# Designed miniproteins, single chains, continued (4), part 44

Each design is a single chain, and the fold is of that chain. pLDDT is the mean over its residues in the fold that is shown.

## One batch from the design tools (miniprotein)

Design m13506
Fold by ESMFold2-Fast:
Structure m13506 (fold): chain A 71 residues (1-71)
Amino acid sequence: MSAEIVARTREAGEQAVAAIEAGDDAKVEEYWRLMKELVEQAASDPAALAAVQAALGETLARIKEVVAKKE
């Protein structure tokens, strides 16, 4: 169970980065909302929640780099 939710969070993060690079704001918001739902689902498992939060932190760092390059 935990491995699946972490994998889904990572995949959603990669899709969000790709959407930002493509300039698709609607897709960025869609994947951001999905990642938030996955965090909520992981909340009952502390190990899964920690892993999901770590994956989100890495995704946010990559998003900041992509946005900075576009400015």
Scores: mean pLDDT 77

Design m13507
Fold by ESMFold2-Fast:
Structure m13507 (fold): chain A 77 residues (1-77)
Amino acid sequence: SLRDRVGGLIAAGREEDALKLLLATDRAPTTAADREFVRRLQAALGLEEDGVVDEALRQAIAADPARAIAILRELTA
């Protein structure tokens, strides 16, 4: 799953690769679990919780990548 791959990269210290993987999706996540994962990230960043990796989510991550990684670490723990 997207969550498992992102969590694995963070656990391996590959934080930039984790963000690149998350942002490389050009479509909505196909599973309910992956959509829920994106929605929780959006909620933590104060964004609309639609479960879609859109431009608003990309800009929020770019504005504070360290905060995004801290949130992803919590969500994948």
Scores: mean pLDDT 80

Design m13508
Fold by ESMFold2-Fast:
Structure m13508 (fold): chain A 56 residues (1-56)
Amino acid sequence: SPLDKAVEAGRKAGEAAARGGITPEMAQEVSDLATKAGSPEAQQAAGDELRRGAAR
């Protein structure tokens, strides 16, 4: 689903951030997929996964 894709992109971006390697393209992908999912909940979920991944 669009929500699942946004969450997965957030998770991957978080993992990249944890490695010190997040790119503007990864950030844009998370934003684009969250927008395509069409809800504030999707943006929050993707952002939460990014933050969680980055903390590990």
Scores: mean pLDDT 74

Design m13509
Fold by ESMFold2-Fast:
Structure m13509 (fold): chain A 83 residues (1-83)
Amino acid sequence: SVFDKMLERIAALPDPEAALRQAASLALFVYQMYKAGLISKEEALEILDKLYELARRVGAQLSPEQRARWERAFEELKKLIES
C-alpha cells in the first residue's frame, strides 16, 4: 500500500528525469528492505517490476542513451535480488 502510493506520486511528476531519480531511490530502498529481511523476495520483485514499468513509460521521453542507462540500472538491481 505505501509503495503503491509512492509509485503514484512518482508517476505524477512532470519532469521525467526527476521521476526516474525518485524511482531509482525507491528501488534502492526496496533492495535495502529486502536485505534487512523486512520484505520478502516476492514483494521486492513485485515492487521493482512496477518501478521498471514506470521507468520505461517515463523514459520514452528521454534520449535512447538515457533510457538504456536507466533500464540497465534496474536490471542490475533485479539480478541482485534474484541471486
Scores: mean pLDDT 79

Design m13510
Fold by ESMFold2-Fast:
Structure m13510 (fold): chain A 82 residues (1-82)
Amino acid sequence: PIEELEELKKKLKEAKTLEEILSILYEAVALAYKYAKDKEKFEKLVNEITEVLREIGENPDTSIEEAKEKLLKQLEKLLELL
């Protein structure tokens, strides 16, 4: 499970479009749900990810690089739940 999330983190760094970033993030969330030891921390993190996605969607000036940086940080938090 940790190795799979590390691979997703690598894919996120290589992603070139917002669609690729979102696809990788959804895979990471699904994997973390399956293997997360603390479901309460997982739910809190999913709410934080949702808020980050809302902020990206509401700000038309958000670059792909900025979106990647914010979502990569959230993906690292998902890794810590395993």
Scores: mean pLDDT 77

Design m13511
Fold by ESMFold2-Fast:
Formats: C-alpha cells, sequence, structure tokens
Structure m13511 (fold): chain A 100 residues (1-100)
C-alpha cells in the first residue's frame, strides 16, 4: 500500500542517518549502533507485514529502547543517537498512520 511504501521510506532515511552518524564512533560502538538499527528495521518491517496496531509497534520499539539503554549505558553518545532515532521514527510513523 502507499502507507507501507511511505513507512519503508522513513525507515530507509533513519538507516541512512544512523549509518552516517555511526562513522564518528569507533568500530565497536558503530557495530552496536548498526545492530540496533537492524533490530528496529526488522521490527518495523514485521509490523507492516503483519498489519500490527500502532500500539503493538510502540510496545516493540519501547522494548528495543530498553535494550539499548542497558547495552549502551557506557556509550552515552551512541545511546542518545539510538534513542533519538527510535523516537523520531515512531513520531513519523504515527504521523503517517494518522494521515491514512
Amino acid sequence: SALDEEIRAVLEEMERALREAAKSFDAATAAKVLAFMGRVREVVLESVRNRESLEALRARLSEIAAQATAELKDDPEALTLVLSAVAELLREIERLVRRA
């Protein structure tokens, strides 16, 4: 659907921004950021495929944010980047869903 295509476009833009920002980190920290990007990508694409509710997607993204907070606690800049990206992605998806 048009909504599915727009959600995929927002996800691709988030991935591009995170990959670019990750260049400023060391290899180990960059790998952690890209791993969380992958988890977010899979959750969003699965949610779209399964026609999950916005509430269900929010819950799954909140779980990823909790995991990032635990796993990146010693990397505050990387944690801030991941949490900000997840929050922005959710805001954009909510905007698109409300428009549809």
Scores: mean pLDDT 85

Design m13512
Fold by ESMFold2-Fast:
Structure m13512 (fold): chain A 79 residues (1-79)
Amino acid sequence: MEKEVEELIEKAQRLIDLARRSLALQNYEDLPSIIEALRKVIDELEKLKKRATPEQQEKLDSVIKQLRDTIAELEAALA
C-alpha cells in the first residue's frame, strides 16, 4: 500500500513535469495524449484513496489537485 502510493505519486509528478515541458516547447500535438494520461492517473489515485489512511488521503488529494490544475493549463493552451 505505502509503496503503491509513493510509486503512483512519483508517476503523477513525472507526468506533470512532462506536461509543463511540452507546453514550454510548444509541442501542442502531444498535449491531448498527456491530458489522457493525467486523467488516468487521477482515476488510479482516487481508487487508492478509498483504501488509504486519512493522512494518505490528504497527500493524494493534494496530488489530484495538482493533476487537475495541470489538465486545466493544457486545455487552456489548446483553446
Scores: mean pLDDT 84

Design m13513
Fold by ESMFold2-Fast:
Structure m13513 (fold): chain A 80 residues (1-80)
Amino acid sequence: MEEEIEKVKNELDKEYQKRSAEVEAEGQRRGDELAAQAPDKGTADSYRGLAEAETQRRIDSLKAEADKKYNEKVEEIKKK
């Protein structure tokens, strides 16, 4: 039981780390794309800030999803 729970935790942690890295990379590319389309540096900085904030929200959402999956899997394992 405990070994199975630890395995699930490790798998979800790895998935979260991979997904968060992908989201950060996507956010950086999106920020760069928006900044390149901006008419001036002030607007570009604003667009990068918005992209960074959106990226952080996505990462926070991934953490919540990982926690939910962990709880569901732990419940499943405890049910035999």
Scores: mean pLDDT 80

Design m13514
Fold by ESMFold2-Fast:
Structure m13514 (fold): chain A 73 residues (1-73)
Amino acid sequence: SMLEKIIERLEKEIKELEEEAKDVPEAHPYIEEAREALEELKRALEEGAPIEVLIGLILRVIGAMEEARLVIK
């Protein structure tokens, strides 16, 4: 499904950020926030949450990843 593909993509991007930020401790809180939001997204999808809730969680993951990218540069 489209949502499963989005989750797979977000997972890969977070893993890449985790490796890039290994020596950038100031980025760690944002990466952790992205991870938490991704796990909440997976749980919400498993529990059959409405699409509006799933979209909100996707935006939280993306926002946290963007903050991490800004710190890593």
Scores: mean pLDDT 87

Design m13515
Fold by ESMFold2-Fast:
Structure m13515 (fold): chain A 66 residues (1-66)
Amino acid sequence: MDEWKKEIEEQIDEFVRLLQRALTEGDEAALSQALKLANEIITKAIEKGTEDEVINLINEKLSTVT
């Protein structure tokens, strides 16, 4: 498995964690951090030409949380 996929997966996990905190606790700082992290993840994916793989990872992580 590619090392960058593990790194991006960890960033997606952090994004999901911050988003859940924002929704459950009303933490505006957590929401801001989640949105900033999402932008960083998407920018990195575009730069590497791996948008589809990153979108699939985000969907997989969100599915396991539901």
Scores: mean pLDDT 76

Design m13516
Fold by ESMFold2-Fast:
Structure m13516 (fold): chain A 95 residues (1-95)
Amino acid sequence: SSLLQDTEQLLQQLTNILKGLSKDPNNGGYLFLFGILRVVVRQLIDEIRDSYPEIARRLEEILKEAEEAVKNKDSEKLKKVAERLEELIEEVRRL
């Protein structure tokens, strides 16, 4: 569906940003992009919640962990959150 395609694309963008931040948590460009994409992903969670409640719940959890890791400049946590997001992308691709 178009909703699943949009979900995959946004999660890929978020994953790329989190991987960048895991290598350089002070990177201003990635921090700026994360700030924008965070808002877009929250809107996505609300849009998919009725059709894909389990994916929405896991994504909400991942996003909260990503926000904490970004705030704390935690490279190791950013890396782990990006890996969890990659796993979720593979699940979305199989739907």
Scores: mean pLDDT 88

Design m13517
Fold by ESMFold2-Fast:
Structure m13517 (fold): chain A 81 residues (1-81)
Amino acid sequence: SELDKAKKEAEEVIKDLEALRPQLTPEQRANADQIIERIKKLLEEAVNETVPEKQKEILSRLHELIEGTRRWIEVARRQIA
């Protein structure tokens, strides 16, 4: 399902951020922590949403956040390489 795919993608992105975290600056770590919190909250909202239309809206926002996070990770990796 779309929800199951979102769960897997969210978990993968969070693990990528956590793996990168030790190499980040204090400011980048704070940003990473905020991103992880936002992803977890949106995923929890999607899991708990009983209205399919509203769940799709939450999943759309979660997808955008995951895509933005992937771009953020690429930039951070280049800065520490």
Scores: mean pLDDT 87

Design m13518
Fold by ESMFold2-Fast:
Structure m13518 (fold): chain A 64 residues (1-64)
Amino acid sequence: MDKLVQESSEQGVKVGQAIQDTLAAARAAGLADDDVRALLAATLEKMGQPGSLGVNALDDSLAA
């Protein structure tokens, strides 16, 4: 009966799928593998930090 644990695991799977889709799109757009790897590493570090507001603000600006 661990609904919270299950939901957290599902979020991890969704993030993994989003990363895979982003990698495929980036490669299709002709981005260098080094740039994609650096972005993933930086994103994972910031997502693991308390207070990822800066990353969210940048993502919102890029999405707009």
Scores: mean pLDDT 60

Design m13519
Fold by ESMFold2-Fast:
Structure m13519 (fold): chain A 67 residues (1-67)
Amino acid sequence: LPFPTTRLSGRGLSYYKRGQSAFDNGDYQTAIKLYQKALDLFKADPSGRSYVPTVEANIAKAQAKLA
């Protein structure tokens, strides 16, 4: 069950937003690292599970840009 306090609004979302900024700047290596940190945090908390597919999709997009 999700808790009333969203810890991810501080940590996971912070890493995710930094990853988006890196992606927008074309720094796909940094974006992947930041998205991986966000993914770990979202997987650690039940309230973050809904973000997992979105973060995984963004990691895949960043990896595709490096290929």
Scores: mean pLDDT 76

Design m13520
Fold by ESMFold2-Fast:
Structure m13520 (fold): chain A 69 residues (1-69)
Amino acid sequence: SHLKPEYTFGVPRGTVLRREHFDLVARGGGAGRVVSASPPVGTVLTADMTVEVTFSDGRTTRLRFVVLP
């Protein structure tokens, strides 16, 4: 298993983590819809963060959010 995030997104500081951030990945990956995330939807991104998401088919992936100044 690779410890690296599979997807990386640049976002402005103070971006609120939303379901829409995951929907694009779910559509592109064919893994179904996102059912959970850690940290959860509603988390305010003030620093670079890796979010682990679980899809409806039981697959997981890691999304890296790079917070821009």
Scores: mean pLDDT 72

Design m13521
Fold by ESMFold2-Fast:
Structure m13521 (fold): chain A 79 residues (1-79)
Amino acid sequence: MPVLLGLELESDLSGEEAKEKAEKILKEVPGMLSVTVKAVGEHLVEVLALFENEEAAKEAVKRLEEAGFKILKQTMLPA
């Protein structure tokens, strides 16, 4: 079942650098269908991404955390 993942991420990188890093990581996740990443603050990034299934969305979260992103807010909805 496809899922829509919404994230608010904090990074020690600038917002634009954090955005580019997050986009790169998310695009490398198998089962990612679409993604939008926005720099919304100096160290803050918003993600809205559609995945083929919940396992792909969970892998995306894991990879972002391993890359040093702090998850401030997470939502996962059936799509």
Scores: mean pLDDT 86

Design m13522
Fold by ESMFold2-Fast:
Structure m13522 (fold): chain A 61 residues (1-61)
Amino acid sequence: MSLEEQLRQRLEDLDPSGVVTPEQAFLVLEALGFSREEAQRIVEEAEENGLVDIDKVVELV
């Protein structure tokens, strides 16, 4: 399974609606080997109105 597929699957396992909290997205990115700085940047870029779209996170990696 690719890194992008692993990221999508783990985020969808947390919330099948396709949106997660910034904290959930950050923890999954760190668990998959992203640096703290890179995970923070991705979450900040994908965040809108306090939620993170899974598709947006996957596009940014």
Scores: mean pLDDT 81

Design m13523
Fold by ESMFold2-Fast:
Structure m13523 (fold): chain A 112 residues (1-112)
Amino acid sequence: SLAEKGAELGARIGEEGGGVGGGLGTATAGVYGGKDGDTLGGAIMSSSGTIGGAGAVAEEMLGRGPKEAGRVARSGGEGAYRGGRRYGGKKGERGGRGARRGGRAAGRAAEA
């Protein structure tokens, strides 16, 4: 389905994109879920997008430094939360809350 393809793309962006790709991929997935339907946003927000984003932030911290990694983590998590909450239904809200919390925690850890 479209939701499955979106989740696969979100996972790939999170894992392969690194810090910027991971954070922005998660935020973008949330926004597109709203245009294509709640299931796309929900699937991405409740599955690989948040985990991939956290992993990408860890890679970015080693590559470019903690300030940039923290910035990407926070922006990606906030975007995922807003998109998931608005358009992803119950799954999107749950996943979005996790993404937002994870982004904030990763940002603090990276900049500590």
Scores: mean pLDDT 52

Design m13524
Fold by ESMFold2-Fast:
Structure m13524 (fold): chain A 76 residues (1-76)
Amino acid sequence: SMMDKKEALEIMREALARLQEEMKKILEETGDLKEVYRKAAEMLRETAKRLEPIDPELAKKLLEQAEEIEKKIEEL
């Protein structure tokens, strides 16, 4: 429904804004790229959990992206 799409977009908007703020803090305080990627993966997992009852396909894609980022952290 249109309301479900609006809710999903709002959740994504809030998650992106929060992630950008947290990434800025990490870069300014430590400059640690592993911390940046770790925070990104964490936020993707949290956002996927919030989206699962609204858009389970999008939630699954975000979870898969979090797993790919976690793999990249191991390579850094």
Scores: mean pLDDT 81

Design m13525
Fold by ESMFold2-Fast:
Structure m13525 (fold): chain A 77 residues (1-77)
Amino acid sequence: EVEKLLEERRKELQARFKNEKVLEAYEAAKNEDAEKLAEILGISKAEAEKLIEQYKEELKKLKENAEEFKKLVEEDK
């Protein structure tokens, strides 16, 4: 069942990539690093600065979600 193995590996990699991107965005936002946030999102630094200010609530929710993901991984080993 090569197809099953390939599908499982793809799902694992995609899940890890999505989680890493959320963590990277959170870290950049936490440090108020507009340059890194702009690089992660593929936007200009000026737009990233506006996003940090406008979406501070959403960025806080990203932090909560990232911590929930960490708890799930740590509790389940």
Scores: mean pLDDT 62

Design m13526
Fold by ESMFold2-Fast:
Structure m13526 (fold): chain A 68 residues (1-68)
Amino acid sequence: SMIDKAKKMYDKIKKKYDSQKVKSPDIQKMIDQIDTDIDNMQKNGASISQITSIFLQIMGIDFTLSQM
């Protein structure tokens, strides 16, 4: 499912973030929020707009981590 794909992408950015020597509290908060949102989507289902929003957030974090 698209939710499972989002979870897989989330797991990749989480590993990337965890490997950073300098941690950003703002990025940590964003990662924690996405984890909660994905868990809720897996339990309760999600609209296309919610799935799209999560994908854009994950891509934004991945881009930010690539600049560090």
Scores: mean pLDDT 83

Design m13527
Fold by ESMFold2-Fast:
Structure m13527 (fold): chain A 68 residues (1-68)
Amino acid sequence: SMEQKKQQFDKLVQELAGLIQEAIAAGDDATAQKAGEKLQEAFDAYQQGKYEEAIEIVKEAIEYLKRS
């Protein structure tokens, strides 16, 4: 359902935000900036009602941060 997709997006955004804060604390400004750009793309997709695309973008950003 749409509500389940929104809830999934919210949980993933919280995880991503935590990882971005960890990157900032580690002094990895370039990685944090890249992830922040992806988060902005995800919010743009979400605002347009493209919840599945927004979820995918956040998942990609989380994977990117975990590789760093």
Scores: mean pLDDT 85

Design m13528
Fold by ESMFold2-Fast:
Parts: structure tokens; C-alpha cells; sequence
Structure m13528 (fold): chain A 91 residues (1-91)
């Protein structure tokens, strides 16, 4: 649930970057399904694309402020781990 992920991310930097990545992956997944012929997924893809854009904007602001100084590599690793977890969940 996108609203739940956004809520959970508000507490920390890693959460914001992870949430942006997860929502982006879900948006891409639903868009791919819509393009493959499931037009019922178009509204869902658009909704998650909006959530992903909002979450990415927040993550980008945090990363710009910190300049990848102490968290960038840690955040990338956390994002990759959550991406793999969600990929397996959607399987």
C-alpha cells in the first residue's frame, strides 16, 4: 500500500530512499502489465507513478542535502535489498 510506505518513510533517510525505489518498481510493474494488454492496470500504474514521483522528489531532496556524504552508499544498498525483496514478493 503506497500510503503506508510513504508514512513509514517519513522517519528516516533510508526509509525515504527505499520507499521511492519500491513505489517506482510497483509503478513500473503496473505500467508493464498495462502495456502487455491489461488496461485495467492503467489507473493503478498512474496512481503509483504519482506516489513514486512524490517519494522520489523527497528522496532526491534528502540526497542533495547530504551529497551522498555518509548515507549514499548505505541507502543504495538498502534500496537494492528492498528491491530484491519486493521482486520476490511480486513473483
Amino acid sequence: EAERLLELSRGDLAGQVITAGVLGMLAKKYRKLAEAGDTSKIPLAEKYEEYAREAQREADAVLAENGDSFTGEELKKALEEYRKKKEKELE
Scores: mean pLDDT 66

Design m13529
Fold by ESMFold2-Fast:
Structure m13529 (fold): chain A 61 residues (1-61)
Amino acid sequence: SALERAIRYIREGRGSHAAAIMQNELRLSDEEVQEIAKLVRAGRYDEAIALLEEAVARRRA
């Protein structure tokens, strides 16, 4: 799934690749993508993944 690929890119430190999936496939807002990308750049991967999962869950409602 797109979410699984985004999580994998975050774990690999590939924030730009994860951001592309978040914008184009998961349809997150620019603000959500920037917040997640900031956490990835800081090496805070678990927090970035948690925020991504929360954003996707809210969007799925």
Scores: mean pLDDT 82

Design m13530
Fold by ESMFold2-Fast:
Structure m13530 (fold): chain A 71 residues (1-71)
Amino acid sequence: SAAPYSLLGDIYEALGNYVEAANAYKEALKISPNSLELQDKLQKTIEKLKALGKVEEAAEAQAFLTQLKQQ
């Protein structure tokens, strides 16, 4: 089930732990790749990572999301 990973991502997002949030949402998306809700959550987390100057982590998460959408 993707639900535990989605909830973990939401908790990390609330704590401002955006790297851990992105990783949790990626794990959820491996289970539910067509979830538009999870794709949107990851995209918003990527924008937070960019805003914090975490450009490498943002780029890795964006590459994951792009590859997922091309499948």
Scores: mean pLDDT 88

Design m13531
Fold by ESMFold2-Fast:
Structure m13531 (fold): chain A 107 residues (1-107)
Amino acid sequence: METPLEVFRRVAEEVLRFAESDPNVTPEQIEELRKVIEEALKKVEESGGSWDAFREALKKIAEHVKKLLGPEAALRFARITVRVMEEAGLPEDKIRELALELQKIIE
């Protein structure tokens, strides 16, 4: 079973790969997203990998993805996050709680 920190790193890697593969996303937008992800990762690490810090970090990234890349990109971020959590074998209740919080940000 992966730790919240390991899951966060996988989500971050997949989101950055997705953004980098989109020809409509500028290098400046990718750099801004990378900085937000790095700041969020640091907060998760400083917390010792707590679930609350992990949840807040993903919510912050979802808000920035929506602002920079639009609601469709934020929806894709949420789907990547849920899939990575499911593949990591995280508890269904925790995945559901986070999915609902991400939906509130996207809507």
Scores: mean pLDDT 81

Design m13532
Fold by ESMFold2-Fast:
Structure m13532 (fold): chain A 60 residues (1-60)
Amino acid sequence: SEAEAAAQRALEAFADMPGEQRVAFFRRQLEEALADPNASERTRRVAEAIYRAVVEEEAR
């Protein structure tokens, strides 16, 4: 899916970022997307998928 593809791209693009910083960065991106009334449902879903993927990667 688009969300899964975006999550994989984010993990690859930010592979060199320390895990905790990566989680904090994408948590902020998700918070911004959720707070933005002009953000589409697609934008929010992608932000949620990316955040979930980086949290799961850090938990390993």
Scores: mean pLDDT 84

Design m13533
Fold by ESMFold2-Fast:
Structure m13533 (fold): chain A 89 residues (1-89)
Amino acid sequence: MSPAEKAEEYIKKAREALEAGDYEKAIEYVEEAARLAEEVSGEKRVKLIGEIAEVAAKLAQKVAGWSEEQAQKYAELVTERARAEEAAA
């Protein structure tokens, strides 16, 4: 599988772990997905980083007590940064 396909698999596993309340496992899967996303470029990287940021923000709401507003702003900021990096390359 390509790095992008592997990252998508880990994002799926992270979402499943989050829904199951296995926050430790969800964090591990998010970290692995983020590592794999660094091997991807272009629009696909932006999409993957956005999905990873969404899962990470939901985890922060459950583990660190983040508000819904804080979680949304974090995911938007991370996605915008990834898009800016793509545009600069």
Scores: mean pLDDT 82

Design m13534
Fold by ESMFold2-Fast:
Structure m13534 (fold): chain A 98 residues (1-98)
Amino acid sequence: MIEPAPTQEQVDEYEKLLKEGGLAQLPDDLNGAVIHLAAAVFAVTEAQKHPELLEKIRKGEYDWEKNGVQVEAKLSVENGQLKISDVKVHLGKPLKPK
C-alpha cells in the first residue's frame, strides 16, 4: 500500500536497502512503487538495447525477484507523498559482482 506515505525514517532505511540490492527486502507497498518506477525508467533509458525485456516488463511478465534487479534511487517525502528521483536500474546482474 502506497498511502499513507512512509515516514522519513522508513525512507532512509529503504534507500539503504535499495543500495544493498534489497528490492525483495522492501515492504510490498514500497516495493511495488519502486518496481513500477524502475520499469518506466528502464523503458526510457534502455528500450533500444533491450526490446525483449521492455516487452516483458510492459506485459507484466518479468519476474523482478527471480531475475534480479538492482535499483539506485534517492527517496524523500514531500507533503505526505513519496518522491523518487535519480533512478538507475540494472537487470539480471549485481552492479558490482566482486
Scores: mean pLDDT 56

Design m13535
Fold by ESMFold2-Fast:
Structure m13535 (fold): chain A 100 residues (1-100)
Amino acid sequence: MYVVILLPEDASKEERVKLGEIISENAPESANIYVVTKSGEIIYVLKEDVPKFLEENDVKALIVEFATEEDAKKLAKIVKEETGFEVKLAKTREEALSLI
C-alpha cells in the first residue's frame, strides 16, 4: 500500500519541514519513503532525514510505501489533518506514480 502526498506549489519551507517531521514521527521503521522532486527525480530518503531533505529540496510529492493498509491509512489521516495537503492511497507503485 502507498500513500501519495501532493505538496501545493506555494508550500512554505515551514510547511514542508512540518510534513517531514510528521512522516519521521509517524511512519513505521518498515516504511519506505520516496521524494519526488519538481524536476521529476524519485529519491529514496531515510525516515530521519526527511525533514532536512524537504527543507533543502524543491519537492512536489512524497510516496510512502507500507507493508500494511492500516499503517498507510493512519499516516494519510495524520498528514491530511495536520497539513491540509492532498493525500491519495494507491495499491501499486505504478498507480502511486500516476497520481503525481
Scores: mean pLDDT 87

Design m13536
Fold by ESMFold2-Fast:
Structure m13536 (fold): chain A 76 residues (1-76)
Amino acid sequence: GAMEEKIKQEKEKLREEIRRLEEEIKRLLEEMDAVDAADLPPAERQRRINEIIARILRKIGDLLDLEFRLRELERK
């Protein structure tokens, strides 16, 4: 029915957004590894790591919200 189709579309959209955020988080973790591998002064290294961590935490928050919404839809 129309309701079932709408729920399927919403689940698909949430799964796509979740996959996108997971990829973005992975890229930020790779950026953090690159900072650790660079010959940067300790203060500059810490600043860059803190900036990356802040971005990761924001994306994790978004990811958890989307995963919670997906679970709610799976329960009907």
Scores: mean pLDDT 84

Design m13537
Fold by ESMFold2-Fast:
Structure m13537 (fold): chain A 129 residues (1-129)
Amino acid sequence: AMAEAVRARARELLEETKDAAIKLYNGEDIGGARAVVFRAAMEALDPELALAGAYSIGVIYGVAKANPKGKLVGEDAERAIDYVVEERPDLAEEIRATFEKAYQRTLEAVKAGNLEEALSEIADEVVAA
């Protein structure tokens, strides 16, 4: 279980991720989405935030893959997850699995037109873990 301070950091990261993902979905604030990917990668170097960071990167990647304007953000997300896995080999399988689940769930939510609802559910699940 996460300590309260770590849960607060995870919650803040996931709220920032939700805002950036919605803006990116609308083709807006590419720079903000890239900044969130960088933040998520840095936070994921903390073992207690590794899965929250991986989820954040996966969410942004899912939106980026569904948007022609998201190509650079998608490339940043791929580099970010590879970097986190390289720096955290002890959690490599869990990090990649968490990234992939977040990516697939977000991509399906974009296709279904329920991105905001899905992002709220993802945030609740990650903070609870």
Scores: mean pLDDT 84

Design m13538
Fold by ESMFold2-Fast:
Structure m13538 (fold): chain A 89 residues (1-89)
Amino acid sequence: SEAIEYVKKALEHMSRENIELLRKGLENLIKNNASAEEIAKMFRGLAKRSSPEAAEYLLKAAELFSKMSDEEARKVAKEILKLAKEKLE
């Protein structure tokens, strides 16, 4: 997934605090069966508090999420959650 590749690049430029916010945000959104647009909004919010390099990739991921079905967005969000958890080890 192109969205997963952009998030992998964003994670290289994100602080540990922002990665923890990503993990917590995705866990909550997945638990509540969030829409693709709700997931995209979370990535846009995270971009606002991130470095310019991380923000660029997070905004590209948000744009891709806005084009997904809710089911596809939740599947991709679960893969990103796994990556965020691995980065926090």
Scores: mean pLDDT 90

Design m13539
Fold by ESMFold2-Fast:
Structure m13539 (fold): chain A 98 residues (1-98)
Amino acid sequence: MALLMYVSRQLGEIARHLQDGDIDSAMAKASNLYQVVQDSADLYSSTNPDLSKVLRQIGDLIGQSITHLQNGDIDSAYDYVNQARRLALTALDNLIKS
């Protein structure tokens, strides 16, 4: 699924920005990705409910990362970004194998 590849790549870029201390770029990318993931989950809710559910779970993790970044908790934000990325990669692998 091309969308999950895109999401995984964007999460990798967010993680790099956080490691580089570029919090503003990380926040901007995370906010944009959160919107893309939520819009995509809504779009697929009737036609591909399994993909929609995974996208909502990824969105929840991105939302947690954004909340922690707003509170200055960079380490927790980084953990949530990595959890979201692992979920996206696992979902992509499962969709390719199914």
Scores: mean pLDDT 86

Design m13540
Fold by ESMFold2-Fast:
Structure m13540 (fold): chain A 67 residues (1-67)
Amino acid sequence: DPVVERAILRDLMEKGGLSEEEARAFLREASRASDAEIPALARRLMEATGFSEEQAIAILRAAREHV
């Protein structure tokens, strides 16, 4: 869903402080992530953005469902 993809990218960039390239890289990884990869991706996203675990997991779930 392009609307959801754009909303995630905007939050990662404006609130998370990521560049567009970094935000797009996380979105691509999240959309392709297996269940086993989610915990490691969530930790990396939290480290890069300062988001909470709840916020990181919500973003990863939205990317898997809509991208």
Scores: mean pLDDT 81

